# Ledger of designs, part 40: designed miniproteins, single chains, continued (4)

Each design is a single chain, and the fold is of that chain. pLDDT is the mean over its residues in the fold that is shown.

## One batch from the design tools (miniprotein)

Design m13361
Fold by ESMFold2-Fast:
Order: structure tokens, then C-alpha cells, then sequence
Structure m13361 (fold): chain A 100 residues (1-100)
């Protein structure tokens, strides 16, 4: 469906967003590993949505949960600059979820 295609494009954008965050040279090894794990989980969510195994709503809810986990880890290490970008991504995901 067109909605499924929009959510798939959105998830691809989130994967790219996490890759861009991971390029910050000031990241700890722990944060770098957490971003890599979140990216892998989003790739799995995208594949499950592409294969019809989950709904667009389920995909967005899982993405929001992953982003919130990433935000909390960034805040715990004092990376409020990066946490702000993740909050913007969460807000975008929540706006998309409201359309499903």
C-alpha cells in the first residue's frame, strides 16, 4: 500500500539518521555499539514490514521504542546535543504513527 511505502521510506531515513549520528568522533564505544544495535534492529523491522510480517503501526511503535532507548543512553552520557536530534526523530515517527 502507499502507506506501507511511506513507512518503509521513513524507516530507511531513520537508518541513515543513525548512521550519521554514529559518525560523531566523540562517541564512546558503548554509544557506538548501541547505535549499531539500534540500526540492526531498524533494518530487521524494515525487512519484517517489507515481508508483511508486521503492520506499519507495529513498525513505527518498534522504531519509537528503539529511538527512546538511544535517546536515554545519549542523555546518560551527557550527549544532550545528539539527544535533541533523536527527540526530533521521535516526534517525526509519532506524527507518522498518528496517520496509521
Amino acid sequence: SSLEQEVLRFLEGLITFLEDLARDPRLSEELRAALAAAKAELQAVKQQLENGQISPEQALRRAIALLREVRDLLLAEGRTDLAQFVDEAIAAAERMLARV
Scores: mean pLDDT 90

Design m13362
Fold by ESMFold2-Fast:
Structure m13362 (fold): chain A 93 residues (1-93)
Amino acid sequence: GTLSLTGALALYDPDRRTLTVYLEVSGSGTQRARVELYDSNGELLGSADVTLTAGEVTRVTLPAELQPGDTVTVRVTLADGSSSSITTTVRPA
């Protein structure tokens, strides 16, 4: 099926120094995807290979040196080669 990235929520845990991003997708079916997280300067914080399913929230956790109020850009590249991005503000976990 065809998937569209519709939302992202970013939470930072200062005790663990981890960024967790929750991704919301709409459409139909399931696809493998590459998720890349960038800081406000456009530097890659990290990446993960995930499976995205329409109507489900997918969680990505990676180590990062951030604080609440920072912005992150989430880029998702689907197995079909399509990509989309969302910029969101980091919130305290």
Scores: mean pLDDT 84

Design m13363
Fold by ESMFold2-Fast:
Structure m13363 (fold): chain A 82 residues (1-82)
Amino acid sequence: SELERLKEALKEAIKLVKEGKYEEAGELVAEVIRELKEKGYSFEEINELGQKALLELKEEGWSDEEVQNASIAFLRGANLVS
């Protein structure tokens, strides 16, 4: 699903952000956001999907710091697509 694809990218991006690789993390998430946009998702729908992905990561036991790193990657990725 699109949600699982985004969650997978966010999990990888968490590691990159922790290593200070903000540009690589943003680009990784931007790729998934571009795929969603091509499938007809609006930016509002993509933002809602992003919030749902972050909530599910928190529910799965990821730390507040790790979820914050995922949020940073998502915002950077979204900015690269705009």
Scores: mean pLDDT 88

Design m13364
Fold by ESMFold2-Fast:
Structure m13364 (fold): chain A 60 residues (1-60)
Amino acid sequence: LSDAEKEELRAGALARGIDADGDGVVSDAELEAMLNGFDLDGDGTLDEEELATLRRALSI
């Protein structure tokens, strides 16, 4: 993921309450945990469909 994509996902994750420690900041570890949750094949890489689903879920 590019830095711009990471920023977009962090903003969406924060808005959706994906902030495990409640400090108002989505850390790299929290972002990675979220991405791993959508990585259904467990290879450490989200495919285009998984990433699109994640973005859609966060943008609502």
Scores: mean pLDDT 64

Design m13365
Fold by ESMFold2-Fast:
Structure m13365 (fold): chain A 92 residues (1-92)
Amino acid sequence: SGVLRAAEFSRLVLEAAEAIRAGRLEEAERLIEEILEKLGEATEEERERLRAFIEELAKWPEEEKELLREILRLAEEGREEEALRLAEELEK
């Protein structure tokens, strides 16, 4: 399922953003490298956009990040309906 792959990838992105916010720059760099390695064929422009997005996500309020993490966990467990319900909360 594309949803499971997207959820796994998104979780790594969120973990990298949290590491940046916590000042754990070495950990954040390793997570970013792991994400970029999983992208493989991604262009340099796509890689830079991903890095910029992760840095921007690090600035999100903790409440929004916690909700996103819960959505990703539900999606990884195959609980797609519950994940979509929580995603509606995030869009408010």
Scores: mean pLDDT 70

Design m13366
Fold by ESMFold2-Fast:
Structure m13366 (fold): chain A 91 residues (1-91)
Amino acid sequence: GVEVAEEAIERARRAVEAMKNGDITTAVGQALRIIGLQLDAPSKVSPEDLELVQKVIDYSLQAVMYALKGDIEKAEEYLEKAEKLLEEIKK
């Protein structure tokens, strides 16, 4: 189930970096793919891992949403929260 959470974080990182460079199209594309991961998670992740994986996806999506609003500082904060939670899932 970790792979879904890792993909969400990777896509969020790319979206935040795209927004730092003014590339809104790439950031929106990554947001849509993270939403796809959120919809697919219940069928790809074990029930025991699902809550934590969904929380990583939620933080990843929040990071992209703040980046799209121009709040890069808040976007980086949510990206860090997603990464810290992923470290706990891997233990």
Scores: mean pLDDT 84

Design m13367
Fold by ESMFold2-Fast:
Structure m13367 (fold): chain A 138 residues (1-138)
Amino acid sequence: YEELRKKGNELFKQGKFDEAEKYYDEALSLARKYGDRFLEAQVLADKGILYYKKGEKEKAISYFEEAFNLTRFLSPLGQVVRALLYLVKGDFEKAERYAKNALAWAKKSGDEYLISQAERVLGLLYEEKGETEKAKEY
């Protein structure tokens, strides 16, 4: 089922959002069927980012809130999801704080997935703030 999420991410990178969503929906269905709360939270966050990129802010917020409810507030994944939620709501100060905290924890633990997700949030944050040079660092 992790393979479905990876296929979705590859299609998302290609701008094929509708195809990416189909793979995310299959991964989400399997995560829920097998009780994999960590994968469920990851896929919900990926769907949130997809809807944010499509300009559907309210749907993005809904998915990020669902993902957050599956994570512990102080967990690294919870910090990433919280940063995304604040980013979509326009609270850039809180978004940056939570994303940097998640990145620090992820780097200390060597979690490449969480490092990439925290860096992705920081890249999106600096783009939204118009800080193009900082955005390129992520």
Scores: mean pLDDT 80

Design m13368
Fold by ESMFold2-Fast:
Structure m13368 (fold): chain A 109 residues (1-109)
Amino acid sequence: MIDEAEKYLINLVNNSKNPVLRLASAIVLHALFKVKGFEELAKAAEHAAELLKKAFPVSDEELLEEILKIIDELVEKGYKEEAIKILEQLIKEYPQFKKELEKKLEELK
């Protein structure tokens, strides 16, 4: 079932004017779909992230900043449990972001 958290992220991927925010949103959406076991939707989000990364090269620092902002927005909207699971998934997939993602995860626990 597509919940309000997924709808929020899908809207950011499709309609955000900031290409870094679109990429960060696609990465977060992929992690959320993977956590929920939505394999085909996870693959679609991964493909969207790869296309955005090729079209709009971005530094790891800028990407991490936007990912953390999306996590904070999800928590503010009441999706703290989803945000925690997304962070755990992102720590596994993005070792370059591990320290900052683990710090955010500890703050939310």
Scores: mean pLDDT 84

Design m13369
Fold by ESMFold2-Fast:
Structure m13369 (fold): chain A 114 residues (1-114)
Amino acid sequence: MKKQEIKKEVSELLKELIEALNDMYRAIKNKDYDSAIEAGRKALEALDKLREVLEKYGILTPESKALFDELKRVLEKAIEAAKNKQYDEAIKHVEEASRLLRKLGELIGEEIEK
């Protein structure tokens, strides 16, 4: 199994997730809730693809799985808050999602280097 290929695929999906969360945060700040919902859906799609890649390469640990499940839950809450135009809740959940993604990325990086 080529570590460089795994790193590239994971890195591209993590970058897509970071960009989608940044787009969502910016859209909420501008009270553009339709764009925020679209960015949130894109983030969920990237998150599902990331999980598939981790499972395919056998690098999904119980710890990363728990963070993945929590990140998905928080992201779904952020999308729901955006649908209801709840500015403070939407911002809070996107910030929490960004924090969870940072932790997930660190754990995935450690597992790939093993």
Scores: mean pLDDT 86

Design m13370
Fold by ESMFold2-Fast:
Structure m13370 (fold): chain A 75 residues (1-75)
Amino acid sequence: SAAEKQQRITELRIQLTTETDREKFVELLKELAELEFDPESAEKLNKKIEEAYNKGADISELLRVYNEEKTKLEK
């Protein structure tokens, strides 16, 4: 339901403020993308996050990549 989806988005956003593990942070961002976007947009965003992670991006860089792609997808 829409309520369950919004609850999970809220939980993920809270977890992202305290998560310090890079691998877990990527998992949280991928789940957030799947909830916030259509499947095609989520897949595209997840690919960008995976590429950044594989290039050694820290948590701050991973979050920046997510926010930049989110801004582009919302236009």
Scores: mean pLDDT 85

Design m13371
Fold by ESMFold2-Fast:
Structure m13371 (fold): chain A 56 residues (1-56)
Amino acid sequence: LGKAILLLAAALLSAGKTAAQIAAAIQSQYGATLAAIVEAALKSATAAQLTAIAQA
């Protein structure tokens, strides 16, 4: 995943957005395949972990 996609997902999750809302945002900008990958990543990582990975 690109750094920008991870940062967007982490920011939306931290703002209290649902996985569906985050997936919809990613789908609008990057397409359905990347949205599905991000949704899977959200199920296996916390917002703090996603932010740390994106900033590394």
Scores: mean pLDDT 71

Design m13372
Fold by ESMFold2-Fast:
Structure m13372 (fold): chain A 101 residues (1-101)
Amino acid sequence: ANTVTGSGRAEVDAPPGAKIEVEARVTSNALGETFAVTGRLEVELEERKNEETGKTRYVVRVTATLEGVDLPEEPLTVGVRARAESGNVGYGGSTTPAVLA
């Protein structure tokens, strides 16, 4: 295949406006080999209010996509961890490694 996908989900209870930190681990076990691939992660955050407790619950969904040549037909395994923090920073943190070309 030229594209392989997988998805994972996590939930965390937090007050409205809390910072949500997301960690995703993507595993492909199909051939035990390392392929030249392009990876993409899509993160979806949904805020839900629990009517019984009055608490806010955040649902995080992560979709991983690998693009390459002759990729295995097996779906990716995506492990997701979500953490809530009442920090002074906004949501979103992308660590892009600085690659000097």
Scores: mean pLDDT 63

Design m13373
Fold by ESMFold2-Fast:
Structure m13373 (fold): chain A 65 residues (1-65)
Amino acid sequence: GDEEEFLNQLKDFLLSKFGLPLETADEIVNLLKNKNYDAAKKLLLEHIDEGTADVLIDMAKEFFS
């Protein structure tokens, strides 16, 4: 579905653009799928800046609304 396509694109972006570990990218994707945005943001902040993390979380919120 559209949700799976979005999450796959986001995972590829996290791996390729930000160099996140595969396990961390998978965990973030799973948290976003479950609408656990606070935990997803916490993990993102270990690897990327707050501004970028907020944009990614906002995109996920809009997509899953």
Scores: mean pLDDT 82

Design m13374
Fold by ESMFold2-Fast:
Structure m13374 (fold): chain A 69 residues (1-69)
Amino acid sequence: GDKVKEEAVEALRKGLEKSGKLSEEEIEEVGERVRSLPTWGQQNLLDAYEFSEKALTQAGLKLGESLRK
């Protein structure tokens, strides 16, 4: 349940940090956004996490870009 989703969020943050494409503040915003997503959005990210860390990182980068104004 929530524990697995939090682990996916943590893996996402670490992947984004290693990518160097987002600031620490942007990475934190992505994490908070993921926690605030409806169940379908969280499930999509969980599915990416189960597939690969790279896929999860790519999903997080796309989400981070969508949050930029």
Scores: mean pLDDT 65

Design m13375
Fold by ESMFold2-Fast:
Structure m13375 (fold): chain A 82 residues (1-82)
Amino acid sequence: SKKKLEELLKLLKEFQEALKNKDYDKARQLLNQILNLLVEDPELAKELESLVQELLRALARKDIAKALELIKKIQEKIEEKL
């Protein structure tokens, strides 16, 4: 739904800001909220699966620059659906 896509974009923006501010506790909470929204929308989760998996790998390596790049790509893909 459009409402879920808008909520996901809002959470992704907050997640970017948390990562830029090095607020990793807030970033972890926001990531969990993002992943929970994707679980509620399996079709959207499948479309974003490759980018989300790359994002999780970048975060595991503490590659924040790559994580921010991937978040932007996820945002662009969601905006195409609005």
Scores: mean pLDDT 86

Design m13376
Fold by ESMFold2-Fast:
Structure m13376 (fold): chain A 90 residues (1-90)
Amino acid sequence: MKRLLVLGSGGAERPAVALLVDEETGEILERREFPKGTPPSLAAEILAKTVEGVVSLEEISVEESEVAKRKAKEEGFAEEDLAVLRLEVE
């Protein structure tokens, strides 16, 4: 199954947020908040470690996923702080 990891913040003064989302349904499977200034790569590593059966991980543009774009907008993520990873899960 394909899943998305959507990373962002609501701005420089807000905590970083990581969402694990089902790419087919758009369901939020997990949401984690990290301290302000947490690097997106570290947040991604921590959250991806909680996902069982990950067989691949690929960084994609937010423009490549309408689901990721919609979820980022719903959470109020600033576009400049937005990162998206696609996970293949067996």
Scores: mean pLDDT 74

Design m13377
Fold by ESMFold2-Fast:
Structure m13377 (fold): chain A 94 residues (1-94)
Amino acid sequence: PRTVIVIEIKAPEGASEETIEEVKKRVLEFAKSHPDVIEDVRVAVLKEHKTIIFELVLKPGADVEAASAEIEAFMKEISEETGFEVKMAVLTLE
């Protein structure tokens, strides 16, 4: 079984391209800091919607509850600092 955490981040009205790239960089750096939990990161940028979609692929045997809680806390911090809307979904692929 594979677990994927999908994160959708939407920029507030008037957010610059530089701010969007900085948020993207922060999420990618977070994933790099957890190589024992996160196997892969996929990123899609929907420029017309000012939305970034991340798919964080968890390693087999990772603690999904602990990983989800840590990712949620990190995303909440970004949302509070930047005004970005954050949505998170945990998908288990069988």
Scores: mean pLDDT 82

Design m13378
Fold by ESMFold2-Fast:
Structure m13378 (fold): chain A 85 residues (1-85)
Amino acid sequence: SPEAEELKRRLLEAIRAQDYEGFYQLLREMVRRFSPKELREILRSILEEEPDMDPLMKRTLQNYINLADQIVKNPEYRRLLRLSL
């Protein structure tokens, strides 16, 4: 999706700049906009592209990947991903 590619690009720019404000704003937008499956796939690709990112940003992405994975396995908890922001 062009929208997914654009948000991924912007999140990568925020990660490289260590822009925590931009990072969390974009992550919130992605959680609102994408399905848990799509979010999981995009965030995994970001971790693969920037393995040496800031440790706190990396941990945040890993946590959201884990939450998205749990919701994919149990769709009744889909609301929890949005409520954790």
Scores: mean pLDDT 85

Design m13379
Fold by ESMFold2-Fast:
Structure m13379 (fold): chain A 67 residues (1-67)
Amino acid sequence: SGVDSYNEGTSEYNNLGNNKNNARNNVNIAKGNPSKYPDYLNNYNNLDEKTRDTGRSVGIMGGHVGS
């Protein structure tokens, strides 16, 4: 059933969104620390890409299983 995959994808999407928001806060905190700033920024960008990709997949699954 596509419903289980859709529910799992939705949970992953929400978790990635929360992690992305936390990563954004870490980037803002790290702005005064040039040794940490690039690492936090890269983590945020990676989470942003994963969130977008997961959101697209969830959207496709929702269109397929939502009738």
Scores: mean pLDDT 77

Design m13380
Fold by ESMFold2-Fast:
Structure m13380 (fold): chain A 63 residues (1-63)
Amino acid sequence: MSLDEKIDKYAKGKKKLTREQAIEVLKSEGVSEELAKSLIDSLIDEKYLTKQQVKQLVSLAKV
């Protein structure tokens, strides 16, 4: 399953993801919950994330 397909699955037909949905995408890509929360809290001020923002966070969280 591609990253785009995972994001679409977690978004459940919405254009944006909640912070909790974005954390689940990051965790599915091997990112710890603590790191996912830290990145979102540091970089995202909005209540909802675009699919592009989620893809960028996955790229930044490379271990």
Scores: mean pLDDT 79

Design m13381
Fold by ESMFold2-Fast:
Structure m13381 (fold): chain A 100 residues (1-100)
Amino acid sequence: MPVKYKITITIRLPADVDGEAAAEEVVAIVEEVAKETPGVLSLEIEVSRDPADPRTLRVTLTVTFESEEAAKEFLEKLTARLKEWGRKHGVSVVVQAERL
């Protein structure tokens, strides 16, 4: 059965990292993982900065999957790619998923 998830990616950026460049790289990773994951039916991406902490970047995904298995595969791949990206850039990345 198709399932819908809201996925929130939260990144706290160092002062020397360009937030726009970081957002573009994270969006590119999301789009690449979606293309590599069979069963992604729709993907909506929203990028925002936290007004209370402008160093906090938030990328919100609304994703419809053909199955829970497709959702699990997407989340595992996305989390792995984002953790590796964060490790290379010295930033902490938090991924939260909630079923809609």
Scores: mean pLDDT 83

Design m13382
Fold by ESMFold2-Fast:
Structure m13382 (fold): chain A 55 residues (1-55)
Amino acid sequence: SMEDALRQRAIDSARANKDTVPADLLLALARRELSEVLPEEEVQATLAEIRKILA
C-alpha cells in the first residue's frame, strides 16, 4: 500500500543516513513526514522501528 511504501521509505532513509545525521534529527524528520499521512499509532510504531535501526 502507499502507507507501507511511506513507512519503508522513512526506514530506508534513516538506515542510509544513520552514520552522517544525528538520530534525533532523523527521528524528527521521519515523524514530520509520516504524521502528514498516517495516524499517530502508526507513526509511533514506525519511529520505534527506526530507533532500533539507529541504536
Scores: mean pLDDT 83

Design m13383
Fold by ESMFold2-Fast:
Structure m13383 (fold): chain A 91 residues (1-91)
Amino acid sequence: LSLDQELDLGALEIGVAVSLVLLPKTKPEDYPAVAEHLRNLAEQAAKVPGIPPEVVEHLRRAADAAEQGNVPEAQKHLRRALDLLSEAIAA
């Protein structure tokens, strides 16, 4: 990976990890804002060359679940995205 790609992947990993930790503490009225943040992370991920498409899909599905208030489902998708991002950085 180039340094720019590695920094972009690291920033995405931090964003996903923070979202995963904060989501169960989020008030229901703030779920749309969390969903928007996760969609923005998915858009940024989609722009990184060589990123697994599953990362983008899991972030989009996490956003949809968060918007619906399905916190456990959103966390499952965020954990999978985080695992895939960590694997991509380590490779």
Scores: mean pLDDT 83

Design m13384
Fold by ESMFold2-Fast:
Structure m13384 (fold): chain A 79 residues (1-79)
Amino acid sequence: MKVTDEELDRAAIGIALAVAALYSEDPEVAKLFREALHYLTVEGDLEKAIEYAREAAEKSTDPEDRRLAETVIEQLEKL
């Protein structure tokens, strides 16, 4: 089984998005993290994944949700 650096990076970002979606106390922000995860892992649409992660960052009132969204955006932009 061959795993590329891109596949490892995508898997790590996917895990971060899943954790953010599960632990976000704001249901709107949690929904945006789930949408970003869906577009990254199911659709393979990086532009949509970044769009939803950015919207999560903008709508987050929780500093941890914003930090996670900003980290995810940075990692997605490097793919």
Scores: mean pLDDT 79

Design m13385
Fold by ESMFold2-Fast:
Structure m13385 (fold): chain A 87 residues (1-87)
Amino acid sequence: MAVEALEKLAELLKKQGKYEEAEEALEAARRFAALSPEELAEAEASSATAARLGVDNTLATLAEIEILRLEGKDEEAAALREEALAA
């Protein structure tokens, strides 16, 4: 869920005082939120489709990894990172 991951990352970045990075995450979330449900699903499934639609699914995946790490879910974060590197 790209929008939710990016919004949660932005919230965590603001808590760390990283306001510029938080605004970048919110802007990415707004771009994903502007897509239709079908376009969002295609963008999450394919980096080529994401690029064509003007969104960065790599940034969304990195947001999920960072959230998992901050929540102490290191195994889930490592698994998602390996999946992202294989794509």
Scores: mean pLDDT 74

Design m13386
Fold by ESMFold2-Fast:
Structure m13386 (fold): chain A 111 residues (1-111)
Amino acid sequence: SEAARKAEAEAMRKKAEEVEKKGEELFEKARKLFEEAIRKAKEGDLEEAKKLAREGGKLASEAIKLLGDAAVAAQKNTENKEIGEELYEKAEEMGREMQKLAEEFEKEYEK
């Protein structure tokens, strides 16, 4: 049914928006934890810095996985291909930012 396909596409769009928002909220928490970890490393509090970086890494990984899983689910329906591609691109962007934050943390932690 064309009406059923349109309803499924609309439901997936709303679900994708909710998943994107949840992923963004998780990644923002991860970013703040990494920023605090870098600050603690600069202050010489290496134990707290390591703990915060681990927590940030876990939340960032959860956010990336959440968007990636949603992208794969969207791609199973050809009508939602663009939604899947957008979610995947956002997950890749989060991955790049997480890598940059991890590298900055490592530089400060090894000083």
Scores: mean pLDDT 85

Design m13387
Fold by ESMFold2-Fast:
Formats: structure tokens, C-alpha cells, sequence
Structure m13387 (fold): chain A 89 residues (1-89)
């Protein structure tokens, strides 16, 4: 759990600085080290997504899946919530 929080903080810092490629690589390496195929799928989707807000949401869901498995419905709700919150600022 502490390791995931550290990776999350590092990834958020990279995103804030505009370095999405480094953030994606960081999350990708972490997901691979945990052997989490679902998280790796979300990282791959983030790489192919041009929208920075959706990309951030996908990386968040990838990291969350390394803590405990999420259902498809839970993953969709998290993504939708992040996108909605960002559009209102």
C-alpha cells in the first residue's frame, strides 16, 4: 500500500509538470512488477489516448487495480468521475 501511494505521488508530479510519457512509463513498470494484467491493459489504453484528462484517469484506475481488483462497472465510474471533476474546473 505505501509503495502504491509513493508511485501515485510520483506519477501525479510528472503529470503536473507535463511529462505524461514518464508518468505512463512509471505506472507501466509498477503494474508489470506486480504482474497485474488488467492494470497493464489500462496503461496501454493511456498510451493510446490523446486526451490528457482521460489519460490521467486511466493511469489512476491502473494503479488502483494493483491494490485490489475492480469490476468493469467500478472502473468506468472512477474514470467518469475524474473526467467530470476536471471539466468543472
Amino acid sequence: MKDVMDIRVQAQTLVIRGNFDAAIDLVSRYAQSRGNQRAMQYVDQARRTPDPIRRMALLYVALQNTVFPLSDDQEKRIIDDIIRASRRM
Scores: mean pLDDT 75

Design m13388
Fold by ESMFold2-Fast:
Structure m13388 (fold): chain A 83 residues (1-83)
Amino acid sequence: SERSLLNARAVGATLRMMGIALDRGEVIPAALPDAKSDEEMRAALQTPAGIRAWKDWVAEVGPRYLSEADLQATLDDLDALEA
């Protein structure tokens, strides 16, 4: 379904950004939902609280590591999941 494709795309984009941030020495806040695998990130992004928490982190940290276009696309996907 469209929503399943959106979820998969948001999971992939968020995990890629997390990987880039960690490679650059960023620390993932302990307050973020535990999402160390594709399965855990998918589960987190199926809850409104998880979507908001990861969206907030992407919005704060993403500008340091993502192009403006990639950042906006990721935030748009997370916003669409929250709706």
Scores: mean pLDDT 76

Design m13389
Fold by ESMFold2-Fast:
Structure m13389 (fold): chain A 90 residues (1-90)
Amino acid sequence: DPEKEKKRLEEGKERNKRLKEIEKRYGIKNKTERILRDRLEKLLKEGKISEEEVRLALYDPDSPRAQELVQEVFQEELEEFKKKLEEELE
């Protein structure tokens, strides 16, 4: 469905823009990539993912597994940003 794919891409761009704003505001650089790598390493150590899957997730961003992990990282960063905004407004 082209419309659903376009919406997903637009939502992805919006999340990426917000992550860059968070990184700039709080002095965090490459935090998303670091969190993604840390999560992949944890899953590998737990035996839930293979070394090949780690490689694919890092070098094939269009894979379903990479998309799931990126979604989760983006969601966590958004929640952290909301919490920081809430603290600043109180």
Scores: mean pLDDT 64

Design m13390
Fold by ESMFold2-Fast:
Structure m13390 (fold): chain A 71 residues (1-71)
Amino acid sequence: MTVKVTVTAGTEEEAEEMAGLAEIIGETLGNEIETETKLGEPATREQLKEQLAKIGEAIKAGKDAEVEAKA
């Protein structure tokens, strides 16, 4: 099952980190993950952890997820 995940983060490095974690979660659950990264407002590590939790829930539910980190 393919799940599309859109990650918005304040830096390219944070976006890549979030996308990488989403792919790891997808592999663990046996799902194929298609990631799209966007640049937006800077986010704290705590905000990124919250967004990652939302991504994990969406992947587990088999739904497309658009995740935005807020400053």
Scores: mean pLDDT 67

Design m13391
Fold by ESMFold2-Fast:
Structure m13391 (fold): chain A 80 residues (1-80)
Amino acid sequence: KIKELAEKLKELAGYFEGLATLYRNMADYYKNLADIDPEKAEEYRKLAEEFKQLADIYQSLADHYRNLAEELKKLYEELK
């Protein structure tokens, strides 16, 4: 029960880490667009910042669920 939950939380952490990577790539993409399109540079920089914030949020979620999975696995080992 607890062991299976820990494994699923680890899978969720991996999923959120994947999302963080995607949003970091989107942030870099819009940052590069801002450098080559002066007219839209302000909008692209704003989008890049928003995607960086999303990447940070999903990275924090990934770290949180990974830590929770590790604590649950540790608790499972102590209870047996």
Scores: mean pLDDT 84

Design m13392
Fold by ESMFold2-Fast:
Structure m13392 (fold): chain A 80 residues (1-80)
Amino acid sequence: MQSVRRERVGDTVTVHLTFVDPDGYLVEVTGTGANTRAGAIALGHAFAKAMASPEPVSEATATVDGETGTARRKRTPLPP
């Protein structure tokens, strides 16, 4: 199962990504950034960094043209 949800509050965008990985873990990634082109690019870089981390919980930040994007990933085992 996979879902993507995007929320906008004023000039800030929050993106939620949820999926089950090949190992049967529930992966949840939440990122925030400015509702601008630079903010979207920064958010994309932050997501890529958080997703690349081998840690069960990872956080990443990226800055593009003064706009900062942040992302946090959490990986939880699903019940058998």
Scores: mean pLDDT 78

Design m13393
Fold by ESMFold2-Fast:
Structure m13393 (fold): chain A 85 residues (1-85)
Amino acid sequence: SRRRMQEEARRLIETMERFGIPKDKLERFKKELDRLIRQGKSVSDIRRTFYRFMREEGKDDIVRGVEALKRAVDSTVKRAEERRS
């Protein structure tokens, strides 16, 4: 949905700002996200665009590592909750 795309876009922009991506690159990324949202593309398309921009800045590996750790933590928390239930 458009709301999910906008929330994901906001999260990814905040992530890029935390990794110190230059303002001109952030503005280019924001324009690309706006185009994708207007075209009715998916959340997956937004995520692919994010990783492309991070790769261009040489930070793709770091971001992928952080996202992998987040998924592992989320999975562990869910399993711990299931065991307590």
Scores: mean pLDDT 72

Design m13394
Fold by ESMFold2-Fast:
Structure m13394 (fold): chain A 81 residues (1-81)
Amino acid sequence: STEEELERLRRLALEDPDVERRIEAVRRLFRLALENYETDPELYERAREVLEEVARNDPSPEVRLEADIELGLLDIYEAVN
């Protein structure tokens, strides 16, 4: 289910010790957000909130940057849709 996928990706993004796995989770959260923008706005917002938490709090600058890029893309998507 989409709810189970969000929870798995949240745990990967926030808790996985591997930087590359957290970056992959961030990218997958971005895709999950886009796929649910029209059909499940609450899930979109929750996925966005995880990306915001990563951008603010991840110990790795490269993971934070990836999350910031993805959030910027969501902002553009919201502005044109």
Scores: mean pLDDT 89

